# Designs tried in a protein design run: designed miniproteins, single chains, continued (5). Part 68

Each design is a single chain, and the fold is of that chain. pLDDT is the mean over its residues in the fold that is shown.

## One batch from the design tools (miniprotein)

Design m18343
Fold by ESMFold2-Fast:
Structure m18343 (fold): chain A 80 residues (1-80)
Amino acid sequence: GTRKETRLKIRKAILANDLDTLTKELDKILPLILVDPSETLEDFLRDVLGVKPDESIIEKAKDLNLSSDIIALIRDLLLT
């Protein structure tokens, strides 16, 4: 649904190292994820980054050569 378009924008922003767009789109979707018991922030990040169930999100982010700022944001989200 509408969440799918926001996820695609977030994926593109992460891969483009566009922190401004990423922060704007996260502000829209994070409240919806945090109140949804069927999806964790980890599940969301796995889907957005294309991470397999047995793969580390942080190691995948490093493999994708994401910026240190984006990796730090992902680490912070995983601690929530």
Scores: mean pLDDT 78

Design m18344
Fold by ESMFold2-Fast:
Structure m18344 (fold): chain A 64 residues (1-64)
Amino acid sequence: MDPLIDKMQQYVKQSPPSVKDQMQKFLDDAKKAYNDKTMTPRQRVQRITGSMINIIGYIIDTKI
């Protein structure tokens, strides 16, 4: 199990309802990348990291 995916799932659960749907999409994309055996390790890391950055960005935007 990927600790980064688990942390992202926790952020989604803690998110306000107004952004939860969008953050869930980022999480779903990360989960797809994690489970995709056709992707290279580099491609998986890029997708998972990108989703995490997007989730953090959304949290920052909704806090302001």
Scores: mean pLDDT 76

Design m18345
Fold by ESMFold2-Fast:
Order: sequence, then structure tokens, then C-alpha cells
Structure m18345 (fold): chain A 78 residues (1-78)
Amino acid sequence: GLSKLELTKQAILNILEESDEPLSQSELLSLLHEKYGLTSTSKATVSKALKELKAEGKVESIQDPRDPNLTLYSAVKS
């Protein structure tokens, strides 16, 4: 079956593909807990999932131009 990391990666990708705007790591964690019921998912797991999705070319990251300390993520359409 899907590992916790693989399940988190799929849920993040689905959230980003359905979103009309880039999302922060904190917003992704909140949506994973509330919308997908992945309440055991930690910030560290989200960070690892995003790193792997970026390496796979499925997600891109940008700095928020209004807050350079905030990183936003969006899905890359294949």
C-alpha cells in the first residue's frame, strides 16, 4: 500500500492542482489535516514530500514577493 510519505505527496499534489493560487507549507499542512484527514502528518513530512515533488518536477516553489521569508508552492502541469 501507499506509505505515509507517498500518501502525503499525492494529497499535496491534488491540493495544489485544485488550487488557483500558490500555497504555503503551513496552508498545505492545515488542508491535509482538515480536508484529507491526515491528522498524523507533521510539518517535517510535508517538507520532505515537497522536496521530493520538486525533485520530480511535479511542484515548483517561489518566494512570496510581499514576504521574502515565505515560500509558496504550486503544481507543475505535466
Scores: mean pLDDT 80

Design m18346
Fold by ESMFold2-Fast:
Structure m18346 (fold): chain A 107 residues (1-107)
Amino acid sequence: SARDRALAEALALLEALAGALREAIRQARARGDEATAATFEELLARVEAAAAELRATGDLQATLAELEALRARAQAEAERTGNPLLAATAQALADAVAWLRGLIAEL
């Protein structure tokens, strides 16, 4: 169904975001930036929790709300620190939010 396809595509998006966050953690640690790595670990845990909730409930609106919260969190830390990895993460989350809004609008 269109809903089953949307759920599969949203889960693939969350898996891609988790992969990007694991790479961001690796890059932050390689630079000795443990504070930024800890922020990315927080964001990763929340993305993984959102994926688990989406698998359990199928609630795309709840997934969208969490991605919007994650974008705001990453943007606030990017502005506070000036860290380009956090800025890139905030942009990736903003793109994910825009894409998921479009997907939900088609349902």
Scores: mean pLDDT 92

Design m18347
Fold by ESMFold2-Fast:
Structure m18347 (fold): chain A 85 residues (1-85)
Amino acid sequence: MKEKIETEARLALARMFAYIARRSEEDLSVAEARRLAEFVRFAIENGDEELLELLREALEKALGSKDPEVVRIAAEALEELRAYE
């Protein structure tokens, strides 16, 4: 029970974070990009296709970042997401 509630809460938080990151006009920080990459793995583990689509959009936006580290993290996370397909 507790474990299931925690998983559902994490998926909901990940969806909100991906939605905000996708729509934000502000450049993502390296920490935020790494958080998105962590959510990709978590979404894959839980089979959440809707979250994976939101994360894809957020990561594709991150590829336009001025920070090359953010671009690298986003590119690697997108490759992991595409490999899951």
Scores: mean pLDDT 76

Design m18348
Fold by ESMFold2-Fast:
Structure m18348 (fold): chain A 90 residues (1-90)
Amino acid sequence: SKKSQQETYEGSLLLQQARDLVETDPEEAARLLVEGIEKQLGLTLSEEERKRVIEVARRAIEEALRQGKSPGEAFRAGYDAIMEEIKKLR
């Protein structure tokens, strides 16, 4: 549908913004990454679930950067952590 296509597009833009911020602002990157994934998957997390998933993503990004991984690898770590956490909420 038109709405689904728009949400997927908006999600892609949020993911691009998150990747650009992963090294300079991991907290904001984690927030944008969660919002982007919500839009791409067409789901809405509760306020409590969103807070938890953002924290998990932030920790994954910071851990990857601490290990000397690239910004792209840190972004991927955050993305994978979010997807894994969402699976546990189902």
Scores: mean pLDDT 85

Design m18349
Fold by ESMFold2-Fast:
Structure m18349 (fold): chain A 71 residues (1-71)
Amino acid sequence: SAEIEALARRAAERARGMAEKAYAAGLLTEEELEELFRLADRMAAATSWEELEAQAKEAEALFQEALARAA
């Protein structure tokens, strides 16, 4: 639905912003930033709630992994 598509775009925008800030802070490698941007693009393309949830969970897992490596 149009509502899901709008929500997906907003979620992707937030995820991208968080990734950019984490990279600027030195917490992410270039590869990790690129992977998070790719996941944000997939979130923006989501047309269902289940698809959006799956991509969001994958992005969260990648963030946790990257932060654990940086520690």
Scores: mean pLDDT 83

Design m18350
Fold by ESMFold2-Fast:
Structure m18350 (fold): chain A 113 residues (1-113)
Amino acid sequence: DELEKELLKVFEEAEELAKELSSGEMTEKEKKIALELLDILLEIARRNGLEELAKRVEEWKEKIENNELTSTEVLILSRAAYHIAQLLYEAGKISEEELQKIGKLLLELEDLV
């Protein structure tokens, strides 16, 4: 799937940037917001048959749940998740309401850093 390849590229670039800019201890509030945001993206990926995207989102969720990521890494990955949601919206794969919900969670997360 051409779209899935583009989405996976956004993930790869975000993971590289996150490793370079890793800083700060993730708070419980940041963790809860990021997990909620990623849960929405995971449901979207599964609904649209984007199996590789779903797998990568699950891997990020596990790292967050295990406290393996810094505050900056969580923010960078959450921004990438929103960008992926924008691409899915442009492709007609998600609703405006789903995009707005992810965007609202990202804004809540950005207000904490």
Scores: mean pLDDT 87

Design m18351
Fold by ESMFold2-Fast:
Structure m18351 (fold): chain A 74 residues (1-74)
Amino acid sequence: MLTEEEREELQKAATEAGNAIDNKDWEGVDKAIERIGKINPEAAQALREVAEAYLNKDLEGTQKAVERFAEAAN
Protein backbone atom coordinates (compact mmCIF):
# COMPACT_ATOMS: atom_id res chain seq x y z
CA MET A 1 0.00 0.00 0.00
CA LEU A 2 1.12 3.57 -0.64
CA THR A 3 2.38 5.58 2.35
CA GLU A 4 0.42 8.63 3.55
CA GLU A 5 3.11 10.93 2.08
CA GLU A 6 2.93 9.12 -1.30
CA ARG A 7 -0.88 9.43 -1.29
CA GLU A 8 -0.69 13.18 -0.57
CA GLU A 9 1.88 13.69 -3.35
CA LEU A 10 -0.25 11.62 -5.77
CA GLN A 11 -3.36 13.64 -4.85
CA LYS A 12 -1.52 16.96 -5.36
CA ALA A 13 -0.04 15.82 -8.68
CA ALA A 14 -3.44 14.49 -9.84
CA THR A 15 -5.08 17.83 -8.94
CA GLU A 16 -2.35 19.71 -10.84
CA ALA A 17 -2.79 17.38 -13.84
CA GLY A 18 -6.57 17.91 -13.83
CA ASN A 19 -6.14 21.70 -13.73
CA ALA A 20 -3.53 21.53 -16.53
CA ILE A 21 -5.85 19.41 -18.73
CA ASP A 22 -8.74 21.85 -18.11
CA ASN A 23 -6.47 24.78 -19.07
CA LYS A 24 -4.97 22.88 -22.05
CA ASP A 25 -1.54 23.26 -20.42
CA TRP A 26 0.14 20.15 -21.81
CA GLU A 27 3.54 21.06 -20.32
CA GLY A 28 1.85 21.05 -16.89
CA VAL A 29 0.29 17.65 -17.68
CA ASP A 30 3.74 16.24 -18.60
CA LYS A 31 5.25 17.54 -15.33
CA ALA A 32 2.42 16.00 -13.29
CA ILE A 33 2.84 12.65 -15.09
CA GLU A 34 6.59 12.74 -14.30
CA ARG A 35 5.91 13.43 -10.60
CA ILE A 36 3.31 10.64 -10.37
CA GLY A 37 5.64 8.24 -12.24
CA LYS A 38 8.26 8.56 -9.49
CA ILE A 39 5.68 7.25 -6.99
CA ASN A 40 3.47 4.97 -9.11
CA PRO A 41 4.45 4.23 -12.74
CA GLU A 42 1.08 2.54 -13.46
CA ALA A 43 -0.85 5.65 -12.37
CA ALA A 44 1.46 7.82 -14.51
CA GLN A 45 0.80 5.61 -17.56
CA ALA A 46 -2.97 5.77 -16.95
CA LEU A 47 -2.86 9.58 -16.64
CA ARG A 48 -0.92 9.78 -19.94
CA GLU A 49 -3.70 7.70 -21.53
CA VAL A 50 -6.33 10.12 -20.09
CA ALA A 51 -4.52 13.11 -21.65
CA GLU A 52 -4.15 11.36 -25.04
CA ALA A 53 -7.81 10.25 -25.12
CA TYR A 54 -8.99 13.75 -24.12
CA LEU A 55 -6.90 15.32 -26.92
CA ASN A 56 -8.42 12.85 -29.41
CA LYS A 57 -11.96 13.63 -28.09
CA ASP A 58 -12.33 9.93 -27.22
CA LEU A 59 -14.85 9.99 -24.37
CA GLU A 60 -14.88 6.18 -23.90
CA GLY A 61 -11.07 6.01 -23.87
CA THR A 62 -10.90 8.90 -21.38
CA GLN A 63 -13.37 7.12 -19.05
CA LYS A 64 -11.43 3.82 -19.20
CA ALA A 65 -8.11 5.58 -18.54
CA VAL A 66 -9.62 7.47 -15.55
CA GLU A 67 -10.84 4.13 -14.11
CA ARG A 68 -7.36 2.63 -14.59
CA PHE A 69 -5.80 5.66 -12.85
CA ALA A 70 -8.18 5.29 -9.89
CA GLU A 71 -7.33 1.58 -9.56
CA ALA A 72 -3.56 2.24 -9.76
CA ALA A 73 -3.80 5.08 -7.18
CA ASN A 74 -5.41 2.70 -4.63
Scores: mean pLDDT 75

Design m18352
Fold by ESMFold2-Fast:
Structure m18352 (fold): chain A 64 residues (1-64)
Amino acid sequence: MVDDAEVEVALGLIIAAIAKKYNTPLTDSQIEHLRRAAEVARALGDDETARYLEEVIEKSEKMK
């Protein structure tokens, strides 16, 4: 059984990877999705993934 929390983190990582690959700033909706994914990752004890998602958000905000 796939945990919905892990799916949320995976979707956040996919969004982050696409934005990084094409060097485009995230939309406000994508940023909200990544924030939720980071919170879920921290709840799962995956602080490294949460920090990575937070860094992608910060970088994108600086590009706007």
Scores: mean pLDDT 77

Design m18353
Fold by ESMFold2-Fast:
Structure m18353 (fold): chain A 85 residues (1-85)
Amino acid sequence: SKDEIVKELFGISASEFKKELQKLAGGKRRVTIQDIIDLVLKYIEKGMSEEQKELLAKALEKLAEKSLVVTGDEFLSVLVEVANE
């Protein structure tokens, strides 16, 4: 689920992650891929396994193929999809 993957990667709930992403993007519902990268980098500094980093990289690459501007829910949906491959 979205909550399970977000908790494993970031130690927070999916709803909390989406709120942080919206705050970083100045309250915008749709964010850039760079906004997501900026948020993810803050969590990488707290410690992530190589497998978790590879999962995030694959999800971001797949997301960028669809659109350069996405919602937090769209990012989390792609992250779940990639994790289940």
Scores: mean pLDDT 81

Design m18354
Fold by ESMFold2-Fast:
Structure m18354 (fold): chain A 82 residues (1-82)
Amino acid sequence: EEEEDEEIYERIKEEAKKAEEAFKNKDLKTFNEYIEKMIEKTPREEYRKQLELQRKAVEAILEAPTDEEARAKLKELAAEAK
């Protein structure tokens, strides 16, 4: 029993919107809650890895004490994704 990509997307679409809003509001706790819900709802390993990477990127941006450190962490994450 496998869901089509469109059905999986619709299931996580609302969580994705809420995660994006939390990120714009610099609310790391709410962002992490919704990203975790998206990962839990996503049966495909590839999509889960992408969501985990997005979580790490947002944590790097919001938790970094300086923009320079945030950029350094983002470059490191981008290199790992390659």
Scores: mean pLDDT 72

Design m18355
Fold by ESMFold2-Fast:
Structure m18355 (fold): chain A 84 residues (1-84)
Amino acid sequence: MNEKVLEAVREAAEATIADPAKAPDEIKRLGEMAKEHSAAVPGALAMRQGLESGNIADSAEKAVELTEWAAEGIEKARKELKER
């Protein structure tokens, strides 16, 4: 289900870059997803930090990168655990 998480983070990032006023609602949505899916946590935190620092557009781009990295890291960890 990491694809659904990445898709949601990309949608939130695109919406926030297009209209920064949407950032609080998008961050709240990602925060709810992060409760179910650990891969969403880095993305949600990056966007929240961007809102607090006033640099939400850069943080939205970073949120996508961090979510992709987290999804890959989880998959790699599963592979390594299977090989042990």
Scores: mean pLDDT 73

Design m18356
Fold by ESMFold2-Fast:
Structure m18356 (fold): chain A 97 residues (1-97)
Amino acid sequence: DDVIARLEELRSRVSSLSDRARSLAEEAKPIDPSLADELNGIRRELDDLGDRLDDLIDRADSDPEGVRRELDILSVRIDSLEDRLNSLESKLKSLKS
């Protein structure tokens, strides 16, 4: 059950980051289309991770150990994407100043 709680927390985080990436891409589009493309790339990766987390939630009862291993890998990937998103947001804010 702790695994399911962690998966649901990461799924919520991924959804939030995806929405943020989408909003930033829309803001970036008229200013720097290349930056908008990078932000849309992050959004697509986050959406794919969201789908993978949904699959892991479905598998948690039948393969808790396999799910836990994949969860740890996905957690690192989500952290990496959040760091990239934060960097691109800072760049966008600099361009809007």
Scores: mean pLDDT 87

Design m18357
Fold by ESMFold2-Fast:
Formats: C-alpha cells, structure tokens, sequence
Structure m18357 (fold): chain A 92 residues (1-92)
C-alpha cells in the first residue's frame, strides 16, 4: 500500500477534470481542501489491506477488492460535493 495517497491524488485530479468537462462553470477548491478526503480514503484502504494480510485467501481478496472499490467511489462522491460547495460559495 505504498504511494496509495499519491494514486488517490491522481485519481481525484482525474475526477475533477471530468467534472469540469461536464460543468464548465465549476469552481475548483484548493488542493489542500482535498487532502483530508484523500487521507481518510487512504487510511481505510490501508485497514482493508491489513485485514486481508492477516487472513489471506481468494475469498478475502475479493472482499478486499470490493471494499476498496467502495471507498474509491465514496471519495469520488465527496470530491464532487466539494466542487458543488465551492461553486456555490463563488456565487456571492
């Protein structure tokens, strides 16, 4: 799970770019506002990996993959929410 934060940061940048293509008027918050979300997701992924490593099996591997996908999906939704909130603040 080395560089997981780096991978998540790149994934967040990709989500932001895709969101901007569909919503040209979107206001993107500073990178530091995404850091807490990335850290939370990375921590959860690390916990899933540690649990798998204690009892490795084909079944626990599939469960870990599903859980990680869910965590990434939640990160994507939280990023979109931050983009919406930043855009609303700019409407002052």
Amino acid sequence: MENIKGQLKLHVKKVVEEYKKKNPDVVVPKEEEFEPLIEEAAKRIKEVAEKYLKNPSEESEKEAEKEIKKIIKELEEKVKKLLDEATEKAKK
Scores: mean pLDDT 81

Design m18358
Fold by ESMFold2-Fast:
Structure m18358 (fold): chain A 74 residues (1-74)
Amino acid sequence: SLHDLLDRLFASEDEEERERLYTELVGALLRTLPPEAAERVITLVHRGVEALRAGDLATAREYFEEARRLIDES
């Protein structure tokens, strides 16, 4: 599910796994959600991934939680 991909991406410990999960999630979002909703979620996930790369887990969690809410609302 989209939620499982978000959870796996947030829990990812290395950059190679993170890139693979991010690519998989973006593809799934584009296939599953309306285009406007997919774009908004992708933007939030991208910001979350940047926070993960910076080691800012608190900021990453906020972006991933907001992305999850938008998926549920769509």
Scores: mean pLDDT 85

Design m18359
Fold by ESMFold2-Fast:
Structure m18359 (fold): chain A 110 residues (1-110)
Amino acid sequence: SMRRRELIETALRLADEAIAEVEKHAKEHPDDLAANREFGEAKGRELAAGIIAEAERLGASPEELREAGQAALAKLGDAAAASESDATQVGLSGAIAALRAAMDAHLASL
């Protein structure tokens, strides 16, 4: 459906924004792995909230929301795998964990 495509496109855009912010934080704090993990976790929660809010606005099904969450998770995972920065990898791992947890909690509430 158009709604499914729009939701996935929004999830991927929000994931790109989260990746850019995590990479920027990692460059500013390359040796503080704990701070990068905490920053990534906060960005993962913000990403989940944005995807969920868009799904609610569009009247998306739980299945469409799950697909959008999986698309965002895959994009974060690809960025983590492509990074040569430990700080970026730790931050993106935090974002992945937080996004997965928030999405699972929301989907379980439906």
Scores: mean pLDDT 93

Design m18360
Fold by ESMFold2-Fast:
Structure m18360 (fold): chain A 92 residues (1-92)
Amino acid sequence: SLDSPKFQAELLIALAAMTVALVRKALPKIRSINPETAEEVERLIDEAERLIDQAVQALKNGDYETALELAQRALEVALEASRKIDEAINKS
């Protein structure tokens, strides 16, 4: 069901992974405009990818609450990276 930790973890993992992919696609453009921001963003998406991997492993182990917590954190970090890109574009 929509309220299950397993379903919520699966959804948030997918959203975090999509956000990371979109951020990685934008990185070359941001690097040409603001290399310092690109470096910060790259560190954030590397952290988000690590958290996604941990969430997927927890999900495979049936630890749905841990998977959900890790997936929530992964999405938060990925969205922070996305926000830094938006700020860099708007300040350029």
Scores: mean pLDDT 88

Design m18361
Fold by ESMFold2-Fast:
Structure m18361 (fold): chain A 93 residues (1-93)
Amino acid sequence: SLEEAIEEIKEKFKSLGLEVSDEQAREFIERLPELDKDKDGYISAEELLELLRELGVPVTSLETAKKLIELFDEDKDGRFDYKAFYEKFNIKL
């Protein structure tokens, strides 16, 4: 569910010392597809950092964004597979 996805986002962000609201986590999830310019289903650390800054998340470095990617990156390719994330939580945005 979207609620379970929000909880996972908040938990992973918290593991890196980042506190996010339910609204910030929800907007993050809902806006992931707009970052996928090449439509391959993956988000880079640079694209992630831009979104987080726009949402008001206090991410100050690309290094932190890369660590966030690592927490979601089951393939270990340095990218976030947001389509697999959506499938995991049965999200229909």
Scores: mean pLDDT 77

Design m18362
Fold by ESMFold2-Fast:
Structure m18362 (fold): chain A 76 residues (1-76)
Amino acid sequence: MPDEREVDLSFARMLLSLAKSFASKGDLEAAKESLKKIEEIAKRNPDDSEILEILAEAAELVGDYEKAKEYREKAE
């Protein structure tokens, strides 16, 4: 199988790291852009619990706690 999932997982982890950096600086616009990119990765990997956990953490960083709950629920 192509390493699409591993590439997507690595990219999602990098985007989460960027989102954390932006959120720590108060740059919520940049953090939200990182979240949108993680959402696109999750669309390609809808049942991947690791990617969904990353997406949930990114959603929390931008204050979207309801979406974070939904993503964590899907990850289980």
Scores: mean pLDDT 82

Design m18363
Fold by ESMFold2-Fast:
Structure m18363 (fold): chain A 71 residues (1-71)
Amino acid sequence: SVEQAKEDLERALKALRDQGNVPAALFGLREALKYVTNEEAKKQLEAAIDALRRGDYETAVKHIEEALKIL
């Protein structure tokens, strides 16, 4: 559900901001994608995953926050 996606994204944000835990954030983003049907939100989450893989944490956070606004 959308609410489950939001919860997974909030956990991913906390993992990044509080712990710098990239593997936990990536797991949360991939789990959220299972519940997201909105195309713009999906693109934001895919961009967040790509940013994390590049080590660009600030850009990843921005994309996660944009996805949360859409959802």
Scores: mean pLDDT 84

Design m18364
Fold by ESMFold2-Fast:
Structure m18364 (fold): chain A 99 residues (1-99)
Amino acid sequence: MEKEKLLEEIEELKRRIEELAAEMERLLAELPALDPAQRAEALARLEALIAEIERLYDEIIELKKKLGEELEKEGKEEKEKGLATLRAAVALAAAGLAA
């Protein structure tokens, strides 16, 4: 059944998102201790991680679309909420460092 393979691929992509989100949390925690050049590099890495997570959410949505309309909608909602949370965390950290 194609459904089982699609579910396995979705779970692998979700695991990858969790790994990248954990890396972002580590970078965010380190920001206040970094010098200005290191902070600029860390913020650039955080933006790159957000872009990679967005790509992984888009891949999940395409796989969920093959499983059904309700799962596609769920994937879109997960992407919107997940990315909004991560972008807000980066923006707050960047604003705090600029003050």
Scores: mean pLDDT 83

Design m18365
Fold by ESMFold2-Fast:
Structure m18365 (fold): chain A 87 residues (1-87)
Amino acid sequence: MEKEEALKEVLEQLDRLIELVKSGADRDTIIQALEDLIKYVESKLPEDKELINQLRDLIEKVRAGASRDEIIADLEKLKKTVQEKLK
């Protein structure tokens, strides 16, 4: 199932992003990874406007100087949302 495979890839990318933020990656690196994830979601899950909007909102928070703890919390919330879509 193409949608299920895409959601699993999104979960893997979110896990890598959480590790990247925890390891001390700079803001530009985090933004680039989020932009790459948005491109992937738009290409594979274009109908999932909720996920796309949540990712865009997170990029704006990172640009505005959100703390690493806030970024991690938002990524974990996104991961939970994607996990629920797989059930």
Scores: mean pLDDT 83

Design m18366
Fold by ESMFold2-Fast:
Structure m18366 (fold): chain A 90 residues (1-90)
Amino acid sequence: MAKEAIELAERAARLGDEAEAAATDPGVKLAAGTAAGLARIVAAVAKLAEKGDQSGLVEAAEKLLRAAEAVLEAARAGASGEEALKALGE
C-alpha cells in the first residue's frame, strides 16, 4: 500500500535528519543527508504511484529506514564517515 511506503520513507528521512544534526564528522553528516534525501525521493515516487503495486517501494523504504537507524547510531557514537557510508551501502 502506497501509504505504508510513504510512512516508512518519511520516518527514514526524519531519522536521517536527526543523524545529520547529531553528527560532528562531515562524512557522517553527508551519509545522513544522503539517506534522508533518498528516503524523500522514495516517498515522492510512492505518492506519484499511489494506485500501483508498491511492494518494491515498501522494501526500498524499509532498507532506507534501517540504513538511517544505523547512521544515527554511528553519529551518536562519534563514528567516522567511512563507517557511516558502509552502513548506508548495506
Scores: mean pLDDT 76

Design m18367
Fold by ESMFold2-Fast:
Structure m18367 (fold): chain A 87 residues (1-87)
Amino acid sequence: SAIDPALQAELAARVAPLVDDAKTEKARRFLTAVANGDQEGALRLYMEMIFQKDAESFYELAELFEKAGDRGSAVTFRALAEQLESL
């Protein structure tokens, strides 16, 4: 894979504290997969949330990433949530 292991470890470390703050089960499972370096599990959960139009979980992910200082991810997840609500 093209992802630097050091960057992946950094992302996992940043995401791990967010797991306990997650209120929705899907957001918690997604963050847990990311924190554990389970790229396939994280992608599967992400696709499931898209397919099920789970805007609530994406809004929560946006809030958690904003709280963590990751404004780029927060903006992306919020845009996804808004798009899913408009469908």
Scores: mean pLDDT 80

Design m18368
Fold by ESMFold2-Fast:
Structure m18368 (fold): chain A 72 residues (1-72)
Amino acid sequence: SVEELLQQKKKLEEEYDKKEKEILNEAHARLAAARTAEERQAILEETRKEMEELKQKAEKELAELDKQIQQA
């Protein structure tokens, strides 16, 4: 059912939005606790990498679901 696939897509989008917010909230807390410029830079670089990995995973999973929707 296309309706079931659309609901799965919505849930997946909500899950990725939640994960993005969790990464950003954790990064914000870590930045607030950071004592040196080197620690801040490491946190920012790690956060950027985590965000890019999340985006790539989300795009791949959403594209697969979109393909299933189009083929239904």
Scores: mean pLDDT 86

Design m18369
Fold by ESMFold2-Fast:
Structure m18369 (fold): chain A 102 residues (1-102)
Amino acid sequence: MKKVERLLKMAELIKDFILRWAEKHLPPEVVETIRRLLDEALAYLKEKFPEIKSNEDFKKAIEEVYQRVLEEASKLDPETAEAVRLAAESFKEGLNLFIDLL
């Protein structure tokens, strides 16, 4: 399996882990917002798949996704925004840790 394909599968796993955590600790409407934004993040990463040739390209795509989620979070109420920022940071850090292990 190509490294990039493995990284995308790991992104889906990290998203699922974050959502399972959120479902236990956050109100349903906040969980739904996190789910939507992480789904949009994954869609963007999949769209960038043909452009990803290295770990550096993947890290750049992750940073781009992270910034986009933070921009969307800035439009939300403060409590939901904080939860979304934590989810986005967890997604970014989890993926970066996995990339460094490959």
Scores: mean pLDDT 82

Design m18370
Fold by ESMFold2-Fast:
Structure m18370 (fold): chain A 64 residues (1-64)
Amino acid sequence: SVKDVIEKALKEVEKALKEGKKSVTIKIPSSATVADAQALAREIQKLLKKYNKKVQIVVEGVEE
């Protein structure tokens, strides 16, 4: 489901922050709504604040 994909994306962002990565790519399904994207963005901002780090977020849309 879209929610499961968002949760996986958040885990990838947190892992990248813990490992000191400069960038992370997240994949968002085409079925995701604007509300889903906003929720993901807010959770990413919370993680960035928690770890006091900046990371380049690259968003890729996944068709199918």
Scores: mean pLDDT 75

Design m18371
Fold by ESMFold2-Fast:
Structure m18371 (fold): chain A 104 residues (1-104)
Amino acid sequence: SPSQRIELLIEVTEGVGRIMLAVAKLAYPDKPEEIELLEKFIEEVVGILRDFAEGKVSLEEALARIDALLAETKSKLSPELQQMVNNLVASVKKTLREMARIKA
């Protein structure tokens, strides 16, 4: 069903974020505060995806919230972790567009 496909897209996107978080923890054990910010970023992104899935926000509003969250989070991160967050956001935006297509 469309709802099952949307749920799977959110779960896969969260999984990608969790894998990136695990890699960051192994690569940067000296940056616990930045790792905590990355974890919080992933949780907030999943929240935006769920709000969009539930019809609480439009696609345009969801994308704007992700861009705002990205800008705030990146300002507090080292360049290496900024690159990881940029890569995650590209995946998240792809997920949002695919969810919008399924909902249409």
Scores: mean pLDDT 89

Design m18372
Fold by ESMFold2-Fast:
Structure m18372 (fold): chain A 87 residues (1-87)
Amino acid sequence: AARVVVVSPDEAVRETAAAALRARGAEVVGTARTREEGVELARARGADAVLVLEPGGAGAVLTPDGRELSPEEALAALGRILPLLQV
């Protein structure tokens, strides 16, 4: 399964997203409040991606190296993380 770290300053958002990702077959290896903490956890725990969620619904996908993916790269990465997401 894809290994991910979930980042959000909001604890309820972090817990809800982590539960939803696990229910979809992703391996959530950690959660963090900040992008920096999320990147450190991703490197330490061998995650494939860092998912950043803002309380207002904005989001970003980072590499384990802390680089933010373009919208096209993020869609491709999400397709690999959530292989059951069929349109």
Scores: mean pLDDT 75

Design m18373
Fold by ESMFold2-Fast:
Formats: C-alpha cells, structure tokens, sequence
Structure m18373 (fold): chain A 86 residues (1-86)
C-alpha cells in the first residue's frame, strides 16, 4: 500500500499543478490547493487508520480522497479508490 500511496500522491500533485497552470483567478487556485490537500491528507489518514485497525475511519478517509480526486480529474486515482471501497 505505501508504494501505491506514493504513486497516487504523485498523480494528485501532477493534476493539481496542471490545473494551477490553467487557473486564471485566485479563487480557482485556492479551490485546487484545497482539493489537493484534502486528497493527499485523506490518503495518509486512511493508511494510518488501517494500521490502527480503525477500518470505518479508514473507509471514510478513502471516500474523501476519492471525491477530491474526482473533482481534480485524476481518473486513475479515483478508480483505484473506488475499487478499494467495494
């Protein structure tokens, strides 16, 4: 999972950088940074909750990461998270 997590984080960061390069307003930049932070922090929280055996909290964190990834347009990351949530 840790290696997969690092790859997903890199995809989220790349998508955020691309969106930031296209952003024409401060509000768009803030929205992208908020979604990037939510996606990355939620993935890290899910890993920690899984290590602690808190599976319901881990699942909730994965759901937040999936939703943030979908809004960022990171299709591969969102799809991977959807598979893990089944």
Amino acid sequence: MEKELEELKREIERAAEELLARAKSHAEQVAVELLRGLAVDSLEAALEYEKEGKLEKARFALELARDAALLLGVERTARWLEERLK
Scores: mean pLDDT 81

Design m18374
Fold by ESMFold2-Fast:
Structure m18374 (fold): chain A 63 residues (1-63)
Amino acid sequence: KPSNKATAIATAIMVLIGAGELDFDEVKKVGIEMGLLDENATRADIGKLSEEELRKLRDAVKP
């Protein structure tokens, strides 16, 4: 069960992607480089990450 904080962070990342402030392909590339996502990852896979993993991803993809 994802924590409320994990859901909030994933939602924030997805909102920024939807607003054009972040590029999903760039977020995916960073996630792969950090070992958090694989080459077949989709937007839905961001929502499956832990709170710690989502915090690392968010901090790495700052606009």
Scores: mean pLDDT 78

Design m18375
Fold by ESMFold2-Fast:
Structure m18375 (fold): chain A 65 residues (1-65)
Amino acid sequence: SPLAAAIADALEREFAGRLTPAQAREVAEEAVAELGITDGAQAAPTQIQAAFRRAKQIARERFGL
């Protein structure tokens, strides 16, 4: 998913060396799936923001960030 790829990239920058690309992608895909976002190109800005916030929460919980 292009949206999940963009969120993964943002997570890698946010957590600067504390997430691998694979971990960031895993978390981003999970967040997008949990929010039911099937088409990232049609996602509202509020849905994109919610996906990023959820991805950060999952990363903090899973990887102790």
Scores: mean pLDDT 81

Design m18376
Fold by ESMFold2-Fast:
Structure m18376 (fold): chain A 77 residues (1-77)
Amino acid sequence: VEESKEKLFGPLFEKLKEAYEVPPEEAEPIVEEVVERAEKILESLEGKVPQKVLDEIRKEIEELAEEAREYIEEKKE
């Protein structure tokens, strides 16, 4: 389960890190793409992975996305 999580969501976490290294205009699409792809993966795992695990992954993704969005807003100045 843990290893599968890293294989499925690892690339998305790496993509999200790119948002911190690019201008705000490029970072916003990256964050939105990561969130959209993550939701699609989570939906596909319903019934195959315990709901509590899916909820934990969703929360982690939302927290990381919120941090990235906050960082982007600060850079818009």
Scores: mean pLDDT 77

